# Designed miniproteins, single chains, continued (3): the designs that were tried, part 56

Each design is a single chain, and the fold is of that chain. pLDDT is the mean over its residues in the fold that is shown.

## One batch from the design tools (miniprotein)

Design m9935
Fold by ESMFold2-Fast:
Structure m9935 (fold): chain A 76 residues (1-76)
Amino acid sequence: TGLTPEQFEAEVHLALGLIFLAIGKLDYERGDYDSAIESYEKAIEHFQRAIDLGYTEAEEYLKEAQKFLEEVKKKK
C-alpha cells in the first residue's frame, strides 16, 4: 500500500507549509516582521494546496498560520 500521486503531493505541500511556518515563527522572534509575513503567507498557500488535494488535517495548520499572520500584521 502506497500513496496516490495526489496524496504524495499533498504531503509534500504539508511539509513545505510546516517548514515555512517554522521559518515565520523564527523571523517573528527576531523582529523581522516582513520576512515573517512572507513565510506565513507561503505556509498558508502550501497548507491550502494540501487541503485542496484531500489532506484535510492541514486545516488546523492553516488556521494556525492565518492567526500568526494576523498577529504579525498588527505589529506593523
Scores: mean pLDDT 86

Design m9936
Fold by ESMFold2-Fast:
Structure m9936 (fold): chain A 90 residues (1-90)
Amino acid sequence: SDEKEALELMKKHLEKARESLKKAKELFEQTKKDIKYKREALIELATASLNVLGVASVKSVDPSIPQEYVDEMDEILKEVTKLSNEVISL
């Protein structure tokens, strides 16, 4: 069903966003030791943001998607925003 397909697509976007955020956190720690990792950290944060936008786009066509996935999207976006500001400040 369309609803099942939308939910699976949302889960894939959330998984990719989590993965990229995790990599960005690791690269941020590396950037503190060597500034050359700053670009890679920002690229992973941009990738996380794009996947959060993917989640939002799926929800926009299927508003019946459970609130739990929306809440996770908001949590990831807050973490990405906070970490992006920290990386840029280096």
Scores: mean pLDDT 82

Design m9937
Fold by ESMFold2-Fast:
Structure m9937 (fold): chain A 95 residues (1-95)
Amino acid sequence: SVEELRERLEKLERELEELREELRYLREHLEETSLGEAIGLILRAVGLIIEIERLLKEAEELNAPEELIQRLRDLLEEAEALLREARAVLRRLKL
């Protein structure tokens, strides 16, 4: 249902915000950031992108409200941007 889609979207929005806060922390503490922490963040960001893409496809198939479709598209762009930033952190780490 559209209500279930909204609840799932809100969960994904919260997950993105949590990843954004973790990325900010890693960027501020690069000297303390491990390779494993950076890789872990990247893997979670990839997982989130896959979940958003699946929900977007489901929302489009159900002819969900345009507002919900747009929120999912915006969330996907933000998740992809976060992934690019997380990869940049990995490149800056001393291996």
Scores: mean pLDDT 87

Design m9938
Fold by ESMFold2-Fast:
Structure m9938 (fold): chain A 61 residues (1-61)
Amino acid sequence: GEEEAIREIMRRVGLSREQARGVIVLVKNFSDEVALQYMTREGGLSEEKAREALRIAREHL
C-alpha cells in the first residue's frame, strides 16, 4: 500500500518522508516517463535513485 511504498522509498533510496510522498503523487498522476523526468529535473534525484523510487512505488501500489 501507499504507506509501505513511502517507508521502502525512505529506507532504500534515502529520501525524506516528504520527498517519498512526492514520488507517490507523481506516480499516481503521471506516466512513468513524466514522473522520472520530474524526479530528476525538478526533484534533483539521480536517474538511478529516481528509477528505484519509481519501481518501489509501482511494487507497493
Scores: mean pLDDT 86

Design m9939
Fold by ESMFold2-Fast:
Structure m9939 (fold): chain A 88 residues (1-88)
Amino acid sequence: PLELLLAGVRRAKELVEKGDYEEAAELLEGMAERLDYLSKTSKFKEELEEVKELLEKAAEAARKGDGERALEYLEEAEKKLKEIIEKE
């Protein structure tokens, strides 16, 4: 499941780079909802909640048309997700 979220973050980065901000925001909002569900039953609850916050901030930046800020949050989220996956 976390590998699918990592793929989703990479997809959102591509959408932001292409200027497809609305589609990127919708994808990120859906991933944040999925993370909320996954974090409730995970031993990595705190780390997954941090990733969720980053995805929510990335979605907000994308909706404002701030591609640079959105990409910064997505880079942080990708890094944290990779760290969680490596600990599994």
Scores: mean pLDDT 83

Design m9940
Fold by ESMFold2-Fast:
Structure m9940 (fold): chain A 76 residues (1-76)
Amino acid sequence: LEELAERAIAVGEAAYAAGDMDLGRTVFEVLRAALELHRQGRDEEAQSLLEETIKAGEAGDLDGLRAVLARARELL
């Protein structure tokens, strides 16, 4: 889980460095939701969200990231 969180942070930081504020913000919003799931002991759900966030973020897929964020919010 920590390794996935670090990779998601790197994706968000890379988005901000490239000037893609919407992508970066969405990555960090999913990361925040995954951290909350981890605090609740829901590590498998947190891991799944981080894996999908990394995949969509690396692809520059903002719509895919927004779908991941919507699911994350439904889990909270």
Scores: mean pLDDT 83

Design m9941
Fold by ESMFold2-Fast:
Structure m9941 (fold): chain A 72 residues (1-72)
Amino acid sequence: KIEELWRQVLELTRKGAEAREAGDLEAAIAYYEQALAKLRQLYSVAPEELKPAVQQAIAELEALIAELRAEL
């Protein structure tokens, strides 16, 4: 269900943010990559009117992961 995928994305991004605040960039990247996979699943089942917003979230998370990887 869409609500289940959305909740998983929120949980994983929260864990990623907590890891980032703790200075564990490798753990933060791993959580954000899991959240990205769930966002891509959400995109595949989202109605057309919501797809642009989900695609924007995917792009922002991809950029964040790339930035964190550059810090390693």
Scores: mean pLDDT 85

Design m9942
Fold by ESMFold2-Fast:
Structure m9942 (fold): chain A 56 residues (1-56)
Amino acid sequence: SSGLQAAAETLEEAEKALIERAQQLMADPSKRKEAERYLQAAKLAQELRDQYLALL
């Protein structure tokens, strides 16, 4: 259980970092598509985190 909890926490921190980077990129209209890729990566991290939490 501790390993699954640690994995979920790592994914939560990854999601936060990806969202923060996306917000920085969104300040520049030319980087909108790059920001969207970071938001999609954050969504994948959230989905994987939810799957790990469901195993606890």
Scores: mean pLDDT 87

Design m9943
Fold by ESMFold2-Fast:
Structure m9943 (fold): chain A 69 residues (1-69)
Amino acid sequence: ALPEPKVKLPSELVAKIVGLILLAATTGDEEAGRRAIEMAKEAGDEVMVRLGEKALEKAKETREWSEEL
């Protein structure tokens, strides 16, 4: 089944998680990606956990490109 989207998290928590996701995806910071996953797990938001996992996977690719960044 395709359930409806989860309710938005508090702005501060969303900003922190999104910031870590963007940092991981743009700079290849794998630790930022792991931190985003941890915060999402603590919040109990499975959608954010999945986004963090994809950001960590993307961070590994971006890290290979870090010499150009």
Scores: mean pLDDT 70

Design m9944
Fold by ESMFold2-Fast:
Structure m9944 (fold): chain A 94 residues (1-94)
Amino acid sequence: VELVLRLEPVYIDAGGAVIEVDVAFQPGPITYKVTVRSLDTGETQELPAQGGGRFTVTVDLSADATLEVTVQAYDEAGNLLAEKTARGRATVVE
C-alpha cells in the first residue's frame, strides 16, 4: 500500500486557527489509522480507523506549532501494511 500524505502550512492569528491536513488513501479493503501529534507540546490526537478514500483532518492551534501526522494502513486481519509520517508547520501572524 502506498500512502499519500500532504500537510499545508497556514498562518494562525492569536485567537487560534485551523490547519487542514490532507490524507489520500488507496481504495480497497484496507483500514487506516491517523494520528496527529504536536511536537511542541507532545499532545497526541488519534482518529478512528477509516476505510479507503481521501480524508481531511482539522487541527485547532493557538500558537506556532510543528505538527506530525502519521498514517498507518492495516489489512482485514489487522496486519500493518504501510506507515507514512509527514511534518507541517503553522506560524502565528502578528
Scores: mean pLDDT 61

Design m9945
Fold by ESMFold2-Fast:
Structure m9945 (fold): chain A 75 residues (1-75)
Amino acid sequence: SVEEEIEKIEELIKELEAHAASSTDANVKQGLLTTVEEAKKAIEYIKKTKDLEIAKKVVETLEGLLAQVKEKHPP
C-alpha cells in the first residue's frame, strides 16, 4: 500500500540521516542531507497524490543510495 511505502521511505530517511550525522566528509554529509530533504518533500507529494508507483520508485532510489553509502563505509 501507499502507507507501507511511506513508512519504508521514513525508515530509509532515518538511516540516511544517521549516516550523514556520522560522516566526517562535508561533501558526503551535505549530499545526504539534501537527499533527505528531497525525500521528505516526496512523502508530502505521495500523501497528496496516493501515487504508489512514484512511492515505489522513491524507495528504490533511496535503497540504492543507502547501499552505495554502506559499501563505501562498511560496518
Scores: mean pLDDT 81

Design m9946
Fold by ESMFold2-Fast:
Structure m9946 (fold): chain A 54 residues (1-54)
Amino acid sequence: MLAKERAIRLIGRALGVSDDDIEAMIAQRLSNYEIARRLGISQASLDRAIKALE
């Protein structure tokens, strides 16, 4: 699993986002900005989480 996909799943589940919505975001290959916006977090927070999982 790629670090970005793992970060999206971990953060999304922690925030109570449905697995269907999480997998849809991953399948759509959205930018880090759009993913962060949909999760309700800053892009910098998402970028840090991805780097921590590399």
Scores: mean pLDDT 81

Design m9947
Fold by ESMFold2-Fast:
Structure m9947 (fold): chain A 67 residues (1-67)
Amino acid sequence: EKEEEIKKEAEKLKEEMLKLPDADEKAVEAVAKAYELGLLGRNEEVEVDGQVFEPISTESEVTPAPA
C-alpha cells in the first residue's frame, strides 16, 4: 500500500516538474525515480542519474552544495 502511494506521489511530482518552464525530462525522471525508491528524504546522500540528494540526518551539508 505505501509503495503504491509513493509511486503515485512520484508520478505526480514528475508531472508537476514537467510543467515547469525549465524542466528537463531526464532530470524529472531521475527525481521521480529517486522518490519512488525512497532515496529522496533518506538519511543518506545518494546519487541517481548523476543527481546527488543531500543527507537529512546528522549533517545538513557535508560539502558545499547549491541546494
Scores: mean pLDDT 58

Design m9948
Fold by ESMFold2-Fast:
Order: structure tokens, then sequence, then C-alpha cells
Structure m9948 (fold): chain A 70 residues (1-70)
């Protein structure tokens, strides 16, 4: 839902470095603790993070664009 996407987006923005990248493992840990998401929704987000991760980092803009397709 839009509210769940907004929560994940806020976490991505909070954890993004100055170059716009997020540590994949740190973001996965944060997603697991987010309220208002089902276990299935958390797993879907984690799977996207894992697919987009390169050298342990995920581009925040690419991840946010992908999440909007859910």
Amino acid sequence: TPEQIARVAAAVIELADEDGFVDANELIEKVKTLPGLTDEQKQAVIDIIKELAKDGKVDAGELLSRLLTL
C-alpha cells in the first residue's frame, strides 16, 4: 500500500549516504523492524534489495522506483 511504501522510502532516505547509496544489510535489518508491514511484504522488499544490491550497496533512487511498482 502507499503507506507501507512511504515507510520503506523513509528508511531508504534515512540510511542513504551522500552519494545516494544504502548499505543493503543495514536496510534489510531496518525493514525487518518496520511496523505496519506483513512478513510477506517485508520479504518482497528484502528480495528487491537483494536483487538490486551491488557490492553490498543499493542505489536509493533505483530502489525507490522499483518499490513504486509493487
Scores: mean pLDDT 78

Design m9949
Fold by ESMFold2-Fast:
Structure m9949 (fold): chain A 87 residues (1-87)
Amino acid sequence: MKILSEERTGEQPKPGETSVLTHRAVLELESEEEAKELAEKLRKLYEEEVGKTVEEDGLKSTVLSGSAEAEGKVVTVSWTAEVTNIS
């Protein structure tokens, strides 16, 4: 697997702050089948996780959106989460 591009926007929230963090990655897999399988697996994961809130290491995170699309051997992944620092 090769990472063709990766972009992260938003800053980690300071104590008492809330930030919206977005991650986008473009990945090249070894085969079109692997790309399709990864995209389907990630889409299912995002469908299960959107709207759920988790607390870890003093951060409260809610997944707002996620997508994964395969085109040939390339998978484009993006997700957005609202993160509140509760420490």
Scores: mean pLDDT 80

Design m9950
Fold by ESMFold2-Fast:
Order: structure tokens, then C-alpha cells, then sequence
Structure m9950 (fold): chain A 80 residues (1-80)
């Protein structure tokens, strides 16, 4: 499924992720930078957003499994 980066950027703001990871995903005191994740394959990012504890135990990022797959793909497209 193809993501929409513009929709992902808006969803990033709506979910409050901008307050945790910064407006450009650069990281804050509450959450790490998302910039290194831009180099990961889309399937890895999608899997991480669905079950972040499985891939990074102790991460503060919440599971986005409750979001439709299209919205998770939109977030991946924005992170890239």
C-alpha cells in the first residue's frame, strides 16, 4: 500500500507526535530523532509502528495498530 507524505505529516501533528519528536522529526527531550528511520525499508517501518515494543523494547512510542493500515503507510511516507 502506498503512503501519502502530506497526509502523514498532518496525522503526525494530529496524534501529538510533533510535540514528542519535533516538527521535522529531529527529536526532543521526550522522544528520539526519526531521521535515522528514513533509511529503513517501508515494511520495517510499518511493522515498527504496529508493534514498536517488539522491535525496540522500552520505546515510548505507542502502538499505532488501531490506525488503519493506510494511515500507518502515510506516516511511513512522511518519515521517508
Amino acid sequence: IAGDAAAGRRLYEELGLEDMHGPDGQGTGFAPSLLPWADLPDEVLLAFLTDPQKYSPGTIIPSLADLPEQQRADLVAWIK
Scores: mean pLDDT 63

Design m9951
Fold by ESMFold2-Fast:
Structure m9951 (fold): chain A 72 residues (1-72)
Amino acid sequence: MESVEELIAALEKAGAAVKERLKTASDAEADAILAEVDATIEYLRKINAPEEVLAKAEELRAEIEALAAQLK
């Protein structure tokens, strides 16, 4: 059993790691990273993750997309 707080903390840690990967990624690798993030959010929706977890995942996706656009 995972608490919502533990799931959000795991997402924040994963998001930070993705942002670091993105800083050294090529354009093609950045597109693949964004697709991986989208697949993760789709998976969370399929398992009926709590709304707070989904909201945090969407927030992190927006931050990652904005960073990718800035780095191109």
Scores: mean pLDDT 79

Design m9952
Fold by ESMFold2-Fast:
Formats: sequence, C-alpha cells, structure tokens
Structure m9952 (fold): chain A 70 residues (1-70)
Amino acid sequence: MRVRGEGTSAGNASVSVEDREGYADLTVTLNGRTARARVPLRPGEKERTFEVVDPESGAVATAKLTAEEV
C-alpha cells in the first residue's frame, strides 16, 4: 500500500512529506527548528491530516496523508 503525502508552508511554519510504502516521512519546520517523524498508516486507513500552527504569527501549515489502493 503506497502512502501519498502533501505538505504546505505558511509564514514560519512548513511541513513536507515524503511518500513511502506503508508509511510517510514528515519534516516539520517551525521558527527555524526542524523535527522529523515517521507516520505509519494502518491497513485500511484511508487518510490522516496534521496541522502545525505557529503561535506567534497564526500561520497554519497542513500535511495530508492518503493511502493509495494498488
């Protein structure tokens, strides 16, 4: 099962997603600090959405993960 991801950027917040099989790799940057997380999708899970809000600017960066059926 292939996981497809989309990330956005707004102000000092950004999320990028790398597509993987069975999981996605997320890179979150907020005010010049970077964190990475591996997010597995469970079998039968169709999508998952994450939001990152910059508390100083109110900017919202969004990541959406979608399971693609083969």
Scores: mean pLDDT 75

Design m9953
Fold by ESMFold2-Fast:
Structure m9953 (fold): chain A 90 residues (1-90)
Amino acid sequence: RPAPTTEGLSAIIKAAKAAMAGNVDEAIQYLKEAHRLGQLELAARAAISAAYMSGNKEVADAIYQAARELGLSDEVLEEVRKKVEDDLFG
């Protein structure tokens, strides 16, 4: 997997930080920016994980739906959910 660009990595980090803070609108904004930079999957994985780690399940669910709307497949989204669950609780 190629490494993210500096701009792509910045968008991923900002999406995760907004998700940890419970700011759904800001998290989705940076998710869209990451999508534009070809980093939607990494941004979705990071932001969903950050929201769950912070106890913000509603934020995680909102980011999940936004990622689906941006074109991430249901198979990839289910893989993200399982991996986050396994990494945090398995």
Scores: mean pLDDT 78

Design m9954
Fold by ESMFold2-Fast:
Structure m9954 (fold): chain A 79 residues (1-79)
Amino acid sequence: DSLDGLLKEANKLIAEGEKAFNVDKDLDKALEYYQKARKLLEEYLELAKRVGTPEELARIQAGLAKVDANIAKVEEAKK
């Protein structure tokens, strides 16, 4: 399913961003992965608004909040 594929890919990008930030200490690469994950989650949210359940919408919104927090953490580390 394309919706499941988008969520799975977004979660993979978040994990890659966390590795880049915590292990590789590459802030620019971490930010790139998180921004890609955010874009996919936004696409998934738009699709889920048409056919998704309230539970699916809540999970996508939680994922967006998580990735936004990770982006903020990377931006803070750059200061």
Scores: mean pLDDT 81

Design m9955
Fold by ESMFold2-Fast:
Structure m9955 (fold): chain A 81 residues (1-81)
Amino acid sequence: DIEKLLKEAEELRKKAEHYENVYKAAMTDYQKLQELAKKASPEKAKIYQKGADRVQSIADFAKKNYEEYKKKAEKLEEEMK
């Protein structure tokens, strides 16, 4: 059923878009934390760097999910050809 495949592909694309947005937000926060670390005292810099490391982990997770859902959507779209 082509209609069912189209709906599944749209849902996968929506999930990919969600993780792309999470990735972009996390990368923005990562850059801000890196800038704060450079301007801070050594003690404060360590706190900002730990924050940056946590946000980097979120970014990595979001990027992996974005790629996976994008590939799943592309595979379903290929099956409709």
Scores: mean pLDDT 86

Design m9956
Fold by ESMFold2-Fast:
Structure m9956 (fold): chain A 97 residues (1-97)
Amino acid sequence: EEEEFKEWLKKVIDENAERLATDEEMQALGLTPEEIAVIRELLSKQQELENITDPEEVKKKAEEILKWIDEIRPQLSPLVQRVADKLKELAEKKIKE
């Protein structure tokens, strides 16, 4: 169900890496091992961005993340694209601030 997926996505992306969904939880959503690997990388990029305190480094990393997301997005399934879109939103917010 789309609503349940949005709730899960928000929780996974907005929370610290400590509360990341397990591979078992992702498999229960019908995700492939390849899709799980991409989601793990997206979550790792999100955590890296949140841990940078230097404003110049934050903007540089956010721009790198945005370019990377734009490059890979067409290759992703709709479910993984939603995760990428959430990270894109966070990166855009960091650039704006």
Scores: mean pLDDT 69

Design m9957
Fold by ESMFold2-Fast:
Structure m9957 (fold): chain A 89 residues (1-89)
Amino acid sequence: RPEVVLEPRTVTKAPGETVTVTFELPGVRIAALVVEDVATGGVVASATAQPGSSSVTVSIPAKEGDYRVRLYDASGELAAEGLLTITAS
């Protein structure tokens, strides 16, 4: 099955606060989510979904920048990818 492309998201948060974001893929059992800082290529956050869930919530340190989000299914295959932008209020 082709990878799902997530719509780009922009989230505004106060400096020093954690950004909490939920991703949902109806019909896909999500196992894990990884968030990478586009500028550094480093992983800044990750989350594990509840068994059998089609959604996952991740908390990211509130640093301004562009982030790549990758969602993996229960088989360890990449299910979806998208861009997340964090801006200061």
Scores: mean pLDDT 75

Design m9958
Fold by ESMFold2-Fast:
Structure m9958 (fold): chain A 99 residues (1-99)
Amino acid sequence: LRWDEAETAAFLDPATRDRYLEATMYIMAGAVHKTFADRALAKGDYETAIEHLEKAIEYYRRAAEIAASSDHPGMKKLAKIAEELAREAEKRKEEVLAK
């Protein structure tokens, strides 16, 4: 299988699996809003881009919170990914505001 050991282990414990799926769904929601922000930036619509970046940050932070609620290695990695995505979205928002 293509999953690493930590990701595979997350699906073996039902409680960890449910939290993993929930956190992943919030990461996906954040990614959708980041895509809308990128499209708005391409059109020069900075106000709409900032709105979508703020929503992306909110969803990524929610994903990080859910993932951080578990001490499982796979969940800790997911929390780190969500935190990095939130940080990148915050940096992009600052760049848009500076323009």
Scores: mean pLDDT 81

Design m9959
Fold by ESMFold2-Fast:
Structure m9959 (fold): chain A 84 residues (1-84)
Amino acid sequence: SEHDNILHRIGMILRAIGIKFDAELLLSKAKTDEAKKHAQKAIDYANQAISTAMSSDSQEALDQAEKLLEEAERHLEKAKRELA
């Protein structure tokens, strides 16, 4: 339904904003090129997910935004490991 699609899109955008915030904090603290690279990629993928979710509410666009969020989370976890 339209309501379900709107709520799903809002949820994805909020998740991407959270990833971006965490990644920007990690980037500000990063001392190695690897940590900086992964934090920056997490920001880039999160921004792409927001753009994709905002551009269309089609199932294909939502599926693509989910894949971009998964990549953002993967790079965020790599950045966290480099800072541990």
Scores: mean pLDDT 86

Design m9960
Fold by ESMFold2-Fast:
Structure m9960 (fold): chain A 92 residues (1-92)
Amino acid sequence: SNEERAEEYEAKGDEAAAAGNYREAGLYYAAAAYYTEDLERQAELMYRSGEAFEKAGELKEAMASYQLAITTAPEDSEVAKRARARLEELKA
């Protein structure tokens, strides 16, 4: 099921991040976001994808993930505010 796949990919992302494999973590969090049907969860997962890509030095991928988090989340959400702050810093 889509929800089970989202949970599996998120867990793989967490495992990769714990191991310091941040590029892999970013890809897994993005995959989890693709499978979830919960827009708030999707925005949170895209934000985590952005953080992971940023730690990996994959700045173009990080910016894209943060932009997707902003677009998916309600404007006043905490994740949208955090994603905007990171995106503006990376664009400067």
Scores: mean pLDDT 88

Design m9961
Fold by ESMFold2-Fast:
Structure m9961 (fold): chain A 71 residues (1-71)
Amino acid sequence: MTAAQGKRLMELFEERHPDGTATVEELRELLLEAGFSEEEAEAIVRRVKERGLDVVDIETLERLLVEHVTE
């Protein structure tokens, strides 16, 4: 992941989900639109599902992106 991809994802999240939440399926679409690969999008979505979450807020998404980069 590049810093530009992470920034674009956050901008898209704020623009399309002004209520501050997105479903797992909506998150997948945002990741792909932000320039993440299908494999990277699936890895992030899998981490959300492993936490038992059906909906993601922006703070949770930021934490997941940090975890994705750190391995």
Scores: mean pLDDT 76

Design m9962
Fold by ESMFold2-Fast:
Structure m9962 (fold): chain A 74 residues (1-74)
Amino acid sequence: SARDRWRAIRSELFGRIMEALAEGYRAGLSDEELRARVLEVVEEVARREGLSPEQRATLRDMAERIFAQLLAER
């Protein structure tokens, strides 16, 4: 279903963001470089899945919130 697909996309996005941030933290990347990698993951997922502009904006906002939360916990 569309809901199952969206849930799978969100789960994949979260996992990929967590991996990218973990690697970036170990590599000593700046906050701006970490954010760029997070947004790159969003664009790759959105492009592969053929998401609408509204769905892409939703994924971007989710990724920004995840990034902000992890940055605050550092």
Scores: mean pLDDT 83

Design m9963
Fold by ESMFold2-Fast:
Structure m9963 (fold): chain A 80 residues (1-80)
Amino acid sequence: SEITAALEALQRGEVHPLLAALSDEEIEEMVRYIREYAEREGNESLLKAVEELDTLPEPVRRAFALAGVAAIEKKEAAER
């Protein structure tokens, strides 16, 4: 998976091309989507993680946004 490859690259201190290709606007939309999901589900741990993103380096924020959206979509697909 491209998301898995992007996360593995981040663990090596590299920025995957997929993460580099995402615009700041797209990252902000992903973060907003994750925040809205966390609020809807009452997931306080995820909400705190989203709030802490502003203190993290940009590559880490981008990777979190991508991974978070993928995790939410996978969960919603499993719940239909």
Scores: mean pLDDT 71

Design m9964
Fold by ESMFold2-Fast:
Structure m9964 (fold): chain A 99 residues (1-99)
Amino acid sequence: FTPEEVQRRQDAATLAVDAAVETASDLPPEERAKVAGLGALLGVAYAALGKSDEEVRRRGEEVGRDPDRGKKEVEEMIKLLSEKNPQVAEALRSGLRNL
């Protein structure tokens, strides 16, 4: 990965986490931590797919509203990225296992 690609994924992860946690502000701390983790994974996935900041933020908001749907979306992103970017797919699988 180029330094620019790494930085883009980090920026997208932060953006998605911020959106998800803000949306899930009323959830218990344990659930908010899970939402933050799912947000980070989706941010990385969407950055790897070349999606805009607006799309990344929207996906973070969706995770904050429905964490179970967010988990399913991460699983779908892993399947999609297994073909397009296997290294990112493996990082997402590892991250999801740690939630």
Scores: mean pLDDT 82

Design m9965
Fold by ESMFold2-Fast:
Structure m9965 (fold): chain A 100 residues (1-100)
Amino acid sequence: DDVVRAVRDLYEFLSSLSEEEVKAVREALREARGSPTLEEMRERIVSGLLERGVPEEKAQAVGDLVRRLGEALAAAGHPDAPGLAAGIGVATAEEVLRKK
């Protein structure tokens, strides 16, 4: 299942980040929830993370992982894939923070 794999990959990556970086991811994803397209969602995530001091390499990786989740959701027939991907991303970040 591409969606389950994308969520797992995102969880694994976020688990490798510091608590402060995961908090930045959660806030950037909350701001990206209203994005009309997967491309705009990715751009908002990366921009939001860079503004919060997350290194460019990590910001790009998070953007790519959440975009892949959105692409998997769209392929599975979800019309609100950008908003749903950002929302699942927030929930994933909150779960990582709970276990730190």
Scores: mean pLDDT 88

Design m9966
Fold by ESMFold2-Fast:
Structure m9966 (fold): chain A 79 residues (1-79)
Amino acid sequence: MEAEREELIEAQKKQLEELMKKSPPEMAKVLREMLELGVEAARLTLNLPPNSPERQAAAAALKPRFEELNARFEALKAE
């Protein structure tokens, strides 16, 4: 259900905001960008039919952004 999906997104935002408060500034910035991209991806992708060309195209467009943020997160985690 749509309401259940928004509730889940809001719960995840709250958990990440709590983690960001305990994290160094650089890590908090990456976590915020990951949260924003995750919410954007969910809203763009989940409204498209599963296995549609449009959903595949949307996922492909978002993949490089996820890879960049994940690389930054891993680099900061290694420090």
Scores: mean pLDDT 72

Design m9967
Fold by ESMFold2-Fast:
Structure m9967 (fold): chain A 81 residues (1-81)
Amino acid sequence: MDVTVEGLEPTGGLSEAQKQAVTAAVQAAAPAIAAATGMNSVEVRLVPGALRITATGPTREQAEAGLRAAADLAHQEIAKL
């Protein structure tokens, strides 16, 4: 049974165009993050006030590693704006 973990990256103060750009960048990187962390999937979705990151993998430790990698990338993309 796969383990799923979820995190929210706040987007407060960003314009709609900036939110879409950050979401697209993290979504484009998601397959590489999944492969690097041994995840089955890493999904990123724009929700009101935040980016929602969902990582699914064979263990909680791997799912949490995938979530951290995606969250770190989201932080880096927001910092570039």
Scores: mean pLDDT 80

Design m9968
Fold by ESMFold2-Fast:
Structure m9968 (fold): chain A 76 residues (1-76)
Amino acid sequence: MEEEERELEEAKKQLEPAIAKVLAEQPEDLEGMLRAAALAREVIRRRETEGRTIRDLPREEAREELAALRAEVEAA
């Protein structure tokens, strides 16, 4: 739990303008926030693979990629 909370804080620090908004959408459920953080980290990882910077991730695109990853995870 504590390490996952640390990773959540790090995700917010790196992409606060984009990812923090997504995380704030699930403030009532800690597990939901942690899952959102895990998906956010995966979006960041995929972005780095494409050679894009973390700061170049717009809010709308971040939300769409998180939704796509969530659907993929549920399908798998």
Scores: mean pLDDT 54

Design m9969
Fold by ESMFold2-Fast:
Structure m9969 (fold): chain A 90 residues (1-90)
Amino acid sequence: EAEKLIEEAEKYLDVAEKDPTNREAIMKAVELASEALLKAAEQGNRELIDKATLVLSRAVRIAKASGDEELHEEVQKLVKETAEKAREIR
């Protein structure tokens, strides 16, 4: 369920905030939060859409803080693509 995916994504971001160079944790959080956003959009659940969007925004900030330009660009691209897909579902 979307709520569980958001909770798991937040845990990965907690790890990434302590070590922003942990690319795997950031990418896993983006994957989980993206899935949560798409599921929430399918359900029309505005609260979960907002929560998943905030988690994705947090992932972008952490990726930027890492100093890894490639990671930051990759995360931004994935977040934009997921947001576009979510808008198309409903």
Scores: mean pLDDT 84

